# Ledger of designs, part 87: designed miniproteins, single chains, continued (4)

Each design is a single chain, and the fold is of that chain. pLDDT is the mean over its residues in the fold that is shown.

## One batch from the design tools (miniprotein)

Design m15206
Fold by ESMFold2-Fast:
Order: structure tokens, then sequence, then C-alpha cells
Structure m15206 (fold): chain A 78 residues (1-78)
């Protein structure tokens, strides 16, 4: 299942090296690479599973697309 959410970059994932975590309330999204902490992003992701952090269960997604909302989107070459 694909979801599109707005969230805040929390920093690098401890459980998934090479990914940044985006916190969108009940959703966490893994975005490849290092994103600046505190940046607001809109991400589209596919469901991966569930993760528990500090006693709270989140739905975990992997990003297929993202954009910055607090600054111009840096041109991404795919």
Amino acid sequence: MTITVTGIVRGPSKDYPGYSLVDAGDYLVLVPGELPVGTIVRVTGEFVGFVEIDGKTYSLYRAVDYEFLDRPNPGLTV
C-alpha cells in the first residue's frame, strides 16, 4: 500500500543504515541518504512493516519519492 504524508526528518535510521527517518505521526518513512534534521518533507512511500520506538508502534514505509517543503527541492537526477 502506498501513502503520501508530510513529516519531519528525525535523522539517520539506527536500524536501517543509509536511510533517514521521516516522522509523520503514526507513520515513519525511510528515505535513502542523509537528510537535514528538522526539515519538513512530503514523501510517498510503500508499506514495509511495523516498528516499535519507545513503546509506540509505527507503520514503517520506504520512500519512492520525496520533496522539501521548507526550501526549493534540490534537482534529483534519477
Scores: mean pLDDT 75

Design m15207
Fold by ESMFold2-Fast:
Structure m15207 (fold): chain A 83 residues (1-83)
Amino acid sequence: SAADEAALAEYVAAAKAAGVEISEEERERIRRALPEAREILERLENSPEEEAQRIVDELPPVLLVAAHMVSGERARRAREAAA
């Protein structure tokens, strides 16, 4: 979706600014992980703090990146809605 592409572009730009190059293959892996990352974020929102911490600790790196991107996009939209 357009929102997913915007979030991915923002993440890639932030990584580049930090000196990290994200390959097209890695971008595609992150893109494919976005739906699962959304389900994980919904589970985290509905879980006790101790269970949420375990879920985060057990996440593969690609899902951690995808979840961070989705969380960042949600936070951005919340800030825009509050303005």
Scores: mean pLDDT 74

Design m15208
Fold by ESMFold2-Fast:
Structure m15208 (fold): chain A 71 residues (1-71)
Amino acid sequence: KEFDAEVYLALGEIFRAIGKLDEKRGNKEAAIESYELAIKYYQKALDLVPDFEDARRNLEEAQKELEKLRS
């Protein structure tokens, strides 16, 4: 389970990085989709390991970035 949670954290980090890159390129829709995917994977990591601090922190940061794009 912990290994799977780490894999989900890594996938979330990848999509969050893609979202940041899309945002820098001015591709708002692509950035939103990437941040939404990052959030889903971070949530999956937390479903497996609720006390997974790295996943929680990254989830919060991704949610803030998504909110800024939607405003």
Scores: mean pLDDT 85

Design m15209
Fold by ESMFold2-Fast:
Structure m15209 (fold): chain A 62 residues (1-62)
Amino acid sequence: MEKEIEELKRRARELAEQLPAPVAAAIGIRIVVAELLLEQGKKEEALKLLKEELERAEKLVA
């Protein structure tokens, strides 16, 4: 699970580089929120949040 979360964070950051600055900033904020959830032991919530952000970012790039 932790390796999957790191992979999702990395891919979200890569997609953010291809998107307009306001959208990239929103993705960055969501990554920070996911990291805070991980620190609280809420791994499933962090994973869900990152998957939702990645799906949204992929739709904007496509």
Scores: mean pLDDT 78

Design m15210
Fold by ESMFold2-Fast:
Structure m15210 (fold): chain A 58 residues (1-58)
Amino acid sequence: MSAEERAREYTARGLELLTQRRYAEAREMFDRALELDPENEQAELGLAHARGALEDEA
């Protein structure tokens, strides 16, 4: 599996975790996706969402 394909899998898991309101775990998935594919726009947007939600819940 390519790094880009693995990044898409982490991004998909992160989005699923966001729907479950598991923001800290979603953030970890998006961080891993960006390590594999730094230009992954979906992972960047997901990470921003997860970080914002964590600040709002704090």
Scores: mean pLDDT 81

Design m15211
Fold by ESMFold2-Fast:
Structure m15211 (fold): chain A 98 residues (1-98)
Amino acid sequence: KEIPASKATEIMNKSAEATGKAVLERTGDKSLANQTAAEVGSGAARAWFKYEGKGADDEELAKIVEEETKRAQERVSPEAQPEVAEGLAAFGKEMIEL
């Protein structure tokens, strides 16, 4: 399937923003929320790049998202690792459902 880059970017931004909001509401830490949102956005962008470059199917996209989730979690505080996993899972789900 062809996913327009504009739609992929919309889903990436939505997932990053939702993750940042969740961290901010739970922790009150704006710096942690911003860092976590940035790592989800970066992870989603790398997943999209790999998905497009490989011509991946939905099962391959799920595996790519899992790899980028692990990578993003290693870059954030342990306190924010659950929200990173949820944000990237939400990104992957929306991309598969297109």
Scores: mean pLDDT 85

Design m15212
Fold by ESMFold2-Fast:
Structure m15212 (fold): chain A 55 residues (1-55)
Amino acid sequence: PLSAEDLARLARAFDRDGDGTISAAERARVLKLADLDGDGTLDEAELQGLITLVS
């Protein structure tokens, strides 16, 4: 699983409207998108890829 620090970075990258608020549903969606194999675990490579893609 991701550290709180990694989750905060990912949430910031996906907060497109810049209001600084990520709902539980948005967090779940972000994790689902990063977890492409559906095992409930994010790899470092998948996390870095998402951050690079949205940044």
Scores: mean pLDDT 58

Design m15213
Fold by ESMFold2-Fast:
Structure m15213 (fold): chain A 56 residues (1-56)
Amino acid sequence: GDIVLRLLQKELGLTPEQVETAKEMREQGASDKEIAKALGISEEDAKGAIAALDAA
């Protein structure tokens, strides 16, 4: 939960709203590439963020 959110904000510069958007897109079946494009981050950073959220 909260610790993962703070880690993603610190490492990737993501806002709480961007993390929430990533979660919603993931639930809708969006690809890592689509999430990366929506958040303005790299595909590798999006993969890492989704893996961290799935582990939490």
Scores: mean pLDDT 75

Design m15214
Fold by ESMFold2-Fast:
Structure m15214 (fold): chain A 68 residues (1-68)
Amino acid sequence: MEEAERLYEEAVRKLDEARRALEEGDNQKAIEYAQQAIRLAQQFAAEYPNLAQGIQKEGQKIIEQVKK
């Protein structure tokens, strides 16, 4: 489960980076980091499905906020 734990930590970090970029008005970086978090979540979804779903939902929310 070492790989799944690492991917989860990276996804959380990317999600935090996406939120920071969104707050700073860097819409391109916000989308990039959010997409990276979603992709990482997909990789560990088998081990932590609820955590993966949460990260995917938050990532999509960030992308939607940029496109408003």
Scores: mean pLDDT 82

Design m15215
Fold by ESMFold2-Fast:
Structure m15215 (fold): chain A 55 residues (1-55)
Amino acid sequence: MDQEAEELLKEAEKALENGDVETMARIADRLYQLGRFDEARRLGEKVLELIEKKK
């Protein structure tokens, strides 16, 4: 992966641990723009999972 995609994936991991859905969605959009469709899709699925889980 290029450095930008690597940094985005690390930020996504932290957002995932914090349940920060907004940040995860933003990162998924950026990954999609970079052509990282596979990673963007997986992150989007995790976002949906967190939304459905609800407290």
Scores: mean pLDDT 77

Design m15216
Fold by ESMFold2-Fast:
Structure m15216 (fold): chain A 72 residues (1-72)
Amino acid sequence: MKERAIELARKALEAAAAGNLEEAARLNEEALRLLEEIAAKDPAAAAEILAEMSALAEARREELARAVEAVE
């Protein structure tokens, strides 16, 4: 279950990179929903997964920001 939440977050970032923002948002919602279920049983594990998801999102955001800098 934990790996599935991270996998969904990764797919959300890929969808965003492809320009499918609606799909990215939906995948993020599913990832967060799984994370909430994990948090109900193990909040520490959920916090660790959130940190991983946040790190993935930040790395991708930095790449996108760099690409945007090249376009006006």
Scores: mean pLDDT 74

Design m15217
Fold by ESMFold2-Fast:
Structure m15217 (fold): chain A 88 residues (1-88)
Amino acid sequence: VAPLASPEQIERGLELAKKGIAAADAGDYEAAAEYFREAAEAVRDNPAAAEALRKAAEAAAAGDTRGFAVHATAAMLILVGELVTAEL
């Protein structure tokens, strides 16, 4: 069973999510929220990844650092899992 999102869409989402995590690590949660919103759009054809990325963006926008960490981690695990499955 192949995911609906293409590997290129998943790679773009992962790139944007990594930039969002870097922004959050620098304390720029507004930039983190924007990157995670863009990542969710990039992977919109994968509803589970898009939902986790959107929740991370909402948490970042609200200044919820714990919620951001939880949802960002979930999104990264989904995205990495999709790429590993596609490349195996």
Scores: mean pLDDT 82

Design m15218
Fold by ESMFold2-Fast:
Structure m15218 (fold): chain A 90 residues (1-90)
Amino acid sequence: EAERVKKTLLNILENTARFAEELGDLETAERLRELKKEVEKIDDPKKALELAIERLRELAEEHRESNPRLALELEIAEAMLRMLLSLLTK
């Protein structure tokens, strides 16, 4: 399951970055792709998920007032990663 969890994590981050690009927020898209590169280097999928969850939470908080649509997408991505983390901790 570890490889599948890691692949799903990377796909969620890429899809969220593409959504940010579609909304015209190229800075947030770049930050999400940088995060994807950071988590890709982490072999432990639990640690990779924990890092990604925290960064997505921070990013969503930054965008709540300025871009609520992007903030919602970031919150959805965070929730999906929390579900993946739950699968590893059961």
Scores: mean pLDDT 86

Design m15219
Fold by ESMFold2-Fast:
Structure m15219 (fold): chain A 55 residues (1-55)
Amino acid sequence: MKAREYVEKAIEYAKKGDYKKATEYYRKANELDPEIAEEAGPLLREAVEKYEESL
């Protein structure tokens, strides 16, 4: 699997409110390609913040 695929899965799980899986996939993406993970950081943070505000 490529880093981009892990980033996409991390965002999907974050939107679902599954923090554990989102964090695991983001970690895997960062280990494979830190640059791609860094670009996805703002999108992932936005998804997490939206979920936290719904709590």
Scores: mean pLDDT 75

Design m15220
Fold by ESMFold2-Fast:
Structure m15220 (fold): chain A 75 residues (1-75)
Amino acid sequence: IDEIIERVRAGDMSAVQPLVDYLESGKATPEQVAALARALIESENEAFKQAVVDALSKSTSPQARALLSALLGTF
């Protein structure tokens, strides 16, 4: 998870799918979802942020929905 958080903060496009996969695995805690939301907000790559929002919007995972809701509440 720490590796994914670092890549997300860097705006690494290769982190989009691993992030979605991790959330869909059901292993993400509420604290980890909050940490991922902070990392996304801190990212300077707007194209990366949009790609993540688009990917999360297609997921039915409760963790993915929680992250999307946190991001939309900030934007």
Scores: mean pLDDT 76

Design m15221
Fold by ESMFold2-Fast:
Structure m15221 (fold): chain A 99 residues (1-99)
Amino acid sequence: AEELAEKARKEAILSGEGGGSGGGSSGVAAAGIGGASASASALVAGRKGGPEAKKLASEYAKKGAKEGGELGVKLAKSEDVAKASERAKEAGIKGAEAA
């Protein structure tokens, strides 16, 4: 599971080096960090959400790598993170009601 997050991070670093890293790379670095973080979050959410969430996490990681991370971050935040957050909220509310 960590392998996909490491790959995304390594690819972002290599892209930054090859793509003319410098003062203008702040936006690319931010996008790269966001993409790697989103991928890692998706993988963790996948483990907690079960087999279906793992499938979605893999798809988001692949799309993020293909489309330069920015769209990947947007998709992870909009779909995967929102769904994971909603499930966590439901579990929390039920736990609070039981207490």
Scores: mean pLDDT 48

Design m15222
Fold by ESMFold2-Fast:
Structure m15222 (fold): chain A 66 residues (1-66)
Amino acid sequence: SSMEQRKREQIQRLRRELEEAERRLLEALRRNYEDPSLVPELDALVRELQELVEEVRGKLERLRQE
């Protein structure tokens, strides 16, 4: 009886993680404006986040299908 609930919780968790990752990226970009020494780390972060977004999207779609 809680299978659908669990699925919904997983989807919500993934969405939250995605939102948080985007939020952190935005904050890092703001920091870079003040401290340009963080540029190389931001570049790596952007790449990682882009990959994460693609993965999360694929996982979400698969989970939704059931």
Scores: mean pLDDT 71

Design m15223
Fold by ESMFold2-Fast:
Structure m15223 (fold): chain A 99 residues (1-99)
Amino acid sequence: EERELILRAIGIVLRAIGIQFEADLLLEKAKKLGKDIKEAEELAKKAKEYAEKAIELALEAMRYAEKGDLEKAEEKLKEAEKYLEEAERYLEKLKELVE
């Protein structure tokens, strides 16, 4: 279970980093297309903030798993997954705005 929890945390971190990069690329696309820049900036900011929080929580989960506190690791992973879902929702709204 410890290895499984660590692999889940790594997956969350990688996806969240991907969301941050995609948000920046979509914001630059919005600027080039003359879209509503304020709305695009807000959506990109929210996607990145939620993704950053997911990374923080996933890293906490890895620390708890390493210490053998699997219950707290699972709790932090579930919280990280919720923040990742919110980050993906904001990224999707940004994609709809600029694509």
Scores: mean pLDDT 88

Design m15224
Fold by ESMFold2-Fast:
Formats: sequence, C-alpha cells, structure tokens
Structure m15224 (fold): chain A 60 residues (1-60)
Amino acid sequence: LSKELLEEVEEAMVLMAEGITNTAVKNAADDPEKKAKIEKEGKELIEKIRKRGEELLKEE
C-alpha cells in the first residue's frame, strides 16, 4: 500500500470520528455528564487513529 493511501484513510477516519463525536455530543446536549464522556472518548479515539496511522506509515 502507498503512504498516500494510508494518509487518506487516516484523514477519512479522523473526519468520520470527529463527525460522529460531534453528532453524539449534540444529541446529548441536555445531559452534561454524557456530553463530557462522549467528548473525552472522541478525543481518545482520534488520538488512537492518528497514532495507528503513524505506526503504519513508519512500517512502510
């Protein structure tokens, strides 16, 4: 696989995770505990996606 393709996949996954997190936060707006938890988990997911992408690019 090309590095360019891996970068595109990483960007697509980050955008998707961000969009899903934002939608979930909006739907939980009336519940501050749930909103905070979703925001934290969303940030952790995005960080994991980026870290995994870096590892894959390093292997190539």
Scores: mean pLDDT 76

Design m15225
Fold by ESMFold2-Fast:
Structure m15225 (fold): chain A 63 residues (1-63)
Amino acid sequence: MVAEYQARIAADPDDAEAWYNAGLALAEQGRLEEAAEYYRRALALDPDYGKAAANLGKVEEAM
């Protein structure tokens, strides 16, 4: 659930994994624009986060 990852982000906004996992949950719900935003945040925190970069590309292609 997105709410679980949002709680993790509220506790630690620098948790790139939480941003990425929230993005995955949003993408599964078809909320592609929000998923892209969360993936971009994960990449801003960890530019080498290959999974976030790959999934951002997929979501932007699907939009």
Scores: mean pLDDT 81

Design m15226
Fold by ESMFold2-Fast:
Structure m15226 (fold): chain A 87 residues (1-87)
Amino acid sequence: MKEEKAKEKIKELVRRALEAARRGAAAYEAGDYDAAIEAFEEAARAMEEAAEIAEKELGDEEMAAAGRKGAAEAREAAARVRAEKAA
C-alpha cells in the first residue's frame, strides 16, 4: 500500500540518520572532525528526505516538522564541529 511503503522509507531514512549521527559522535570523540562533519551532514540529509516523504506522500505535517527539526539539530552538530575545528 502507498502509505505503508512511505512509512517503510521513512523508517529506513530515520535508521540511516541515527547510524550517521552515532558515527559522527564517535568520529568527534576520536578527533576526526572532517568525518564527524560528513556524518552529521549525512544524518541531516536523511532526516530532510524523511520529512519530504512525510509531507508529500502522507500529508503528515507533524512528522514532517519532526524530521526537519532532526535535520536542523544534525546541521547544528556539524556547525559546532566546524567551529571547534576552526578554533
Scores: mean pLDDT 87

Design m15227
Fold by ESMFold2-Fast:
Structure m15227 (fold): chain A 68 residues (1-68)
Amino acid sequence: MEEIEKKIKELQEEYRKLVDEHQATVDELAATGSPEAVARLNELTGQIKKVIDELEKLRAEYEKKKAE
């Protein structure tokens, strides 16, 4: 249980950092219209989705273990 909780916390922190970077890139795109900012947003969106998928998997494992 504790190990899964620690991993969830680590991924939540990673998610927050990625979301912060995504917001900064959105602000940059709004200010500059940069094609680089568009590419970065797409990259960050993919990374955020991967972290969400991993978090959902760990939460499912946590709930399953809790139910046992």
Scores: mean pLDDT 82

Design m15228
Fold by ESMFold2-Fast:
Structure m15228 (fold): chain A 66 residues (1-66)
Amino acid sequence: MKRRVRAPTVAALVAAIENSDAKEVRVHPSLVEQVKEALKEKRPDVKVIADPTLPSEDVAELVFDD
């Protein structure tokens, strides 16, 4: 299932992913590289995907195995 979260910083987004077993994360295209850099240290298994349909860069969508 997909869950939308609001994260004003990349650190907040990474913390949300750590608290959930998210398989993929969809972020605004402008943030893809920043999120990839942050996640490669803590969660290298998480796939980061650009999603231009998100309403703003403060919003991300977490994708779970369910």
Scores: mean pLDDT 75

Design m15229
Fold by ESMFold2-Fast:
Structure m15229 (fold): chain A 73 residues (1-73)
Amino acid sequence: METEGRKLFEEGKRAYENGDYEKAVKYFEQAVELFKDDPELVVEAYTLIAKAYEKLGDKQKAEEWRKKALELS
């Protein structure tokens, strides 16, 4: 009943909440490919990827993904 993209997004959020930021990024990147029909979900995923990279200490990657979210908004 849930789409594959939504399942991956939910797994990404769970990984993020559990502090598994690298795993969260991978799930969100996979979810983005399946969210092509929903720009709002893509923006949300990009924002969470940016937050995950910020938690990992990768300021450059965090800024890149934040810019992608803004460009789509």
Scores: mean pLDDT 80

Design m15230
Fold by ESMFold2-Fast:
Structure m15230 (fold): chain A 61 residues (1-61)
Amino acid sequence: SMEEAIKGVRNGIEKARELGKTEGRDAATAAAGMALKEAQSLGDEELVKEAEEVLREFGGG
């Protein structure tokens, strides 16, 4: 369902933040990039923004 898909993307964004703290920026940006693609596929602008924020935080931009 759409709600389950949104929950999955939110979990992916949180996982990316966790990876940034435990495994480093490269792991965080890879996970955030996956979450961004999923958010874009859902058309959820807020999830897109959240994933882009993680990419900006750990990607050096």
Scores: mean pLDDT 81

Design m15231
Fold by ESMFold2-Fast:
Structure m15231 (fold): chain A 80 residues (1-80)
Amino acid sequence: ADELLGKGVIYYEKNDYETAIKYFEEAIKKSSGRKRALAYTLLGEVYYKKGDFERAKKWYEEALKLDPSNEFAKLLLEKI
């Protein structure tokens, strides 16, 4: 899961959002709890960068369901 998150971030930084999404979706499938919440938050960030605010919101909400203490996801959700 950590390797998949790292690869997702690398492609996100390169603006290759479709590849970043693929890695974050795989990280979601192969993780649970706080790590899955992080993967949801990062997937939401990719959709936010693509201008898909509806999908970004859904993923931030999924992150908060798993980790209600995720201040980053809370902050991001308030901006959309």
Scores: mean pLDDT 82

Design m15232
Fold by ESMFold2-Fast:
Structure m15232 (fold): chain A 108 residues (1-108)
Amino acid sequence: SMLEVMRRAFEEALLRAGVPEEEARELAERVVEAYLEIQRENKEAGMDVFELETEEQARAAGEAAAETVHALRRGEAPLGLRPSKDPLTEARALGREAGARTWAALRA
C-alpha cells in the first residue's frame, strides 16, 4: 500500500530527527488521516487529485510531511509550496499539507 509506504517513511524520518517513538507513532497515524482528508476535500471541490502511484512518490510525501512537522515542532516556518507538474514535487506538496494538518491536530 502506498499509504503504508508514506506512513513508514514519515515515522522513520521523525525518528531520525530525534522525535520520541511514542510521539512519532501518534503523528504517523494522524498523517494518513490528514492525507485522506485532503484527497476527500479536493474531490468534493472538483479539483484535480494527485494520487500516490509509486513508492518513490509515497516516500517523498512522507518525508516532506515529517520535515513540515519537525519544523513546526521547533517553532520554525515550514518550507513553502512551489507550483510544479513534477510528480515528486506534487507528492512533497501533499506531504507538507498533511504534515501541517497532523501537527495542528496533535496540538489541538
Scores: mean pLDDT 80

Design m15233
Fold by ESMFold2-Fast:
Structure m15233 (fold): chain A 61 residues (1-61)
Amino acid sequence: MKEIYIDTKPENRAAAGLDEEQVELLKEEAERLGLKVIEKELTPEEILEQRRFLSELVAAE
């Protein structure tokens, strides 16, 4: 099953280039696609992977 990860720390979200509005849109799109949303503290490597995932999600439309 495919999963999506969202950082629990606002500082890490900002470092990934995500504002609260973009995080909300990401959650809505994940729910629409049937993806499991997991909130956890992300490593720098996982933050980069999240940015890649967000880009692919937008491109999939």
Scores: mean pLDDT 68

Design m15234
Fold by ESMFold2-Fast:
Structure m15234 (fold): chain A 98 residues (1-98)
Amino acid sequence: SEVEELLREARALLDELQAALLAGDLAAAKALAARLIGVLEKLRELVKDDPELVSLVDNMIALARQIQAAETVFEAEILLSFLTMSLTIMEKILEKKK
């Protein structure tokens, strides 16, 4: 499904974002966060009729925007941890609805 494709794209971007932060490249991490926001906005439209999923996607978008505003790699790493947890929760919710 398109939802499953966007979730895979989001996961791939989170993996790339983690690699950028591990390399100390905050600028690359911010660019990846911008790309992730685009994917999450598309995902939000597909889940718009489910308030639980909308809330979760909105929280992920807010975390990604905070990564774009981060002043240090450490701040971005903390935000990425919450973002990764939120995506994992969303994946589990969607698996239960199959």
Scores: mean pLDDT 90

Design m15235
Fold by ESMFold2-Fast:
Structure m15235 (fold): chain A 92 residues (1-92)
Amino acid sequence: AVEKARRGLELAREGLELAKRALEVAKDRRSLNLAIAAALIAVGAEFLAEKALELLEKDPEDPLAKRLAEEALRDGEEALRLAREAIRLAEE
């Protein structure tokens, strides 16, 4: 659970930085919308991961923390995927 939360946090931070780059290079509404979506999901994933880590420090078996860690990991991966797609579209 801690490892998933830490990985989710790493992916969320990477996704946000990539989303910021995607916002800078966006040349059409489609790439801009994907970059915005990536940024919003990344911010949410970071909060979920940080909350999961806080709860896991108090109770390593906390079922809410385990669910938040899994959600943060999924959302972090999705943020990266959307940010990469936004950059790909902007480069075309």
Scores: mean pLDDT 85

Design m15236
Fold by ESMFold2-Fast:
Structure m15236 (fold): chain A 65 residues (1-65)
Amino acid sequence: MMEERIRELLEGARQLEEQARIMEEASEKFRETPENQEHGDKLEEGARRKREEAERLRREAEELE
């Protein structure tokens, strides 16, 4: 059923968005110290990629509605 697939896609998107939020929060904390700024930048890039993947899943779910 399409409803089940839509639910799975939206759940996947929510999980990726939560992971991105955690990485964004960690990135901000790491960037509070000069020695950790590069690590913070890497986390921000990782979060951005996860948000892009989440949007892809949401678009796929919208196409199935």
Scores: mean pLDDT 82

Design m15237
Fold by ESMFold2-Fast:
Structure m15237 (fold): chain A 68 residues (1-68)
Amino acid sequence: SEAFELALEALRAMAAASPDTYGPVFAELVATVRSLEELLEGLRELAARSTDPDIRAALETLVALLEA
């Protein structure tokens, strides 16, 4: 799915921008996720654990767009 690939690229970019905070978690998510449903689950978990309001908002927006 093109949407799935674009979401993975967005996650890689976010991990690159904040490697110490989200790099290992995003790497684990990207390595294990094989479907949009699994990606949505992982993104919701990351958003719930995020203490950075900008990152949380970005993850929540990505979840909403993928659910549409």
Scores: mean pLDDT 74

Design m15238
Fold by ESMFold2-Fast:
Structure m15238 (fold): chain A 85 residues (1-85)
Amino acid sequence: MREKIEREVNEAMAEIAASLARKFVDSGDEELIKEAIELLEKALEIDPESAAAWEALGRAYEALGELEKAKEYFEKARELEEKEK
């Protein structure tokens, strides 16, 4: 039971982190964007195949002006989304 709950929590955490990060990025507040990045990096340590988290991380870095990193993260998200379906 515990292991099943942990897996579901990890998946939900990545989705929540991506949604929250999108709101932080849309705010334009550099401090919130940096917090979003930290949250997303932690979520990706738990679920490294979360396309939503990779995409949100790309958006965050793009908002910070780090276009090179943003492009790499967007590419990773796209690969994960297309890999299955």
Scores: mean pLDDT 76

Design m15240
Fold by ESMFold2-Fast:
Structure m15240 (fold): chain A 70 residues (1-70)
Amino acid sequence: SELDEYKAQLKETVKRWIEEYDFSEEVKKKVEELLKKAEEAKTMEEFKKIADELFLLIIEEEEKKKLEEE
């Protein structure tokens, strides 16, 4: 199913982001909770909404790290 393929891709992408950006344990916990919600989504619409929240969280945390470096 297309939904199952997107769920698998999101999981792999999130694992790479966690390894690449060295997020705090609290951020990792929030990311894992959103990933679990995305895996439990029954429709593509529900999945995309949760995936968008996850992507925004990662973007915001990356942006914070850039601002704190200077």
Scores: mean pLDDT 78

Design m15242
Fold by ESMFold2-Fast:
Structure m15242 (fold): chain A 71 residues (1-71)
Amino acid sequence: MKEEAEKHLERGKELLQQGKYDEAIKHYDRAIELDPDNAEAYRNRGIAYLKQGKYAEAVKDFKKALELNPE
């Protein structure tokens, strides 16, 4: 489960670097579904939303990432 989540997180990062934000978000959605405590997945999905101008969604994801990794 967590290993599969990490593969989706990695693929999402590749797509994010390519500017394929919608595809990146789909992979981050799957990573979060498989490992809902993964702060990095929320942070990276927030970045993808921010790049699309979806500020409300980005803020929600960044807040969730901070809750999961408060340090």
Scores: mean pLDDT 84

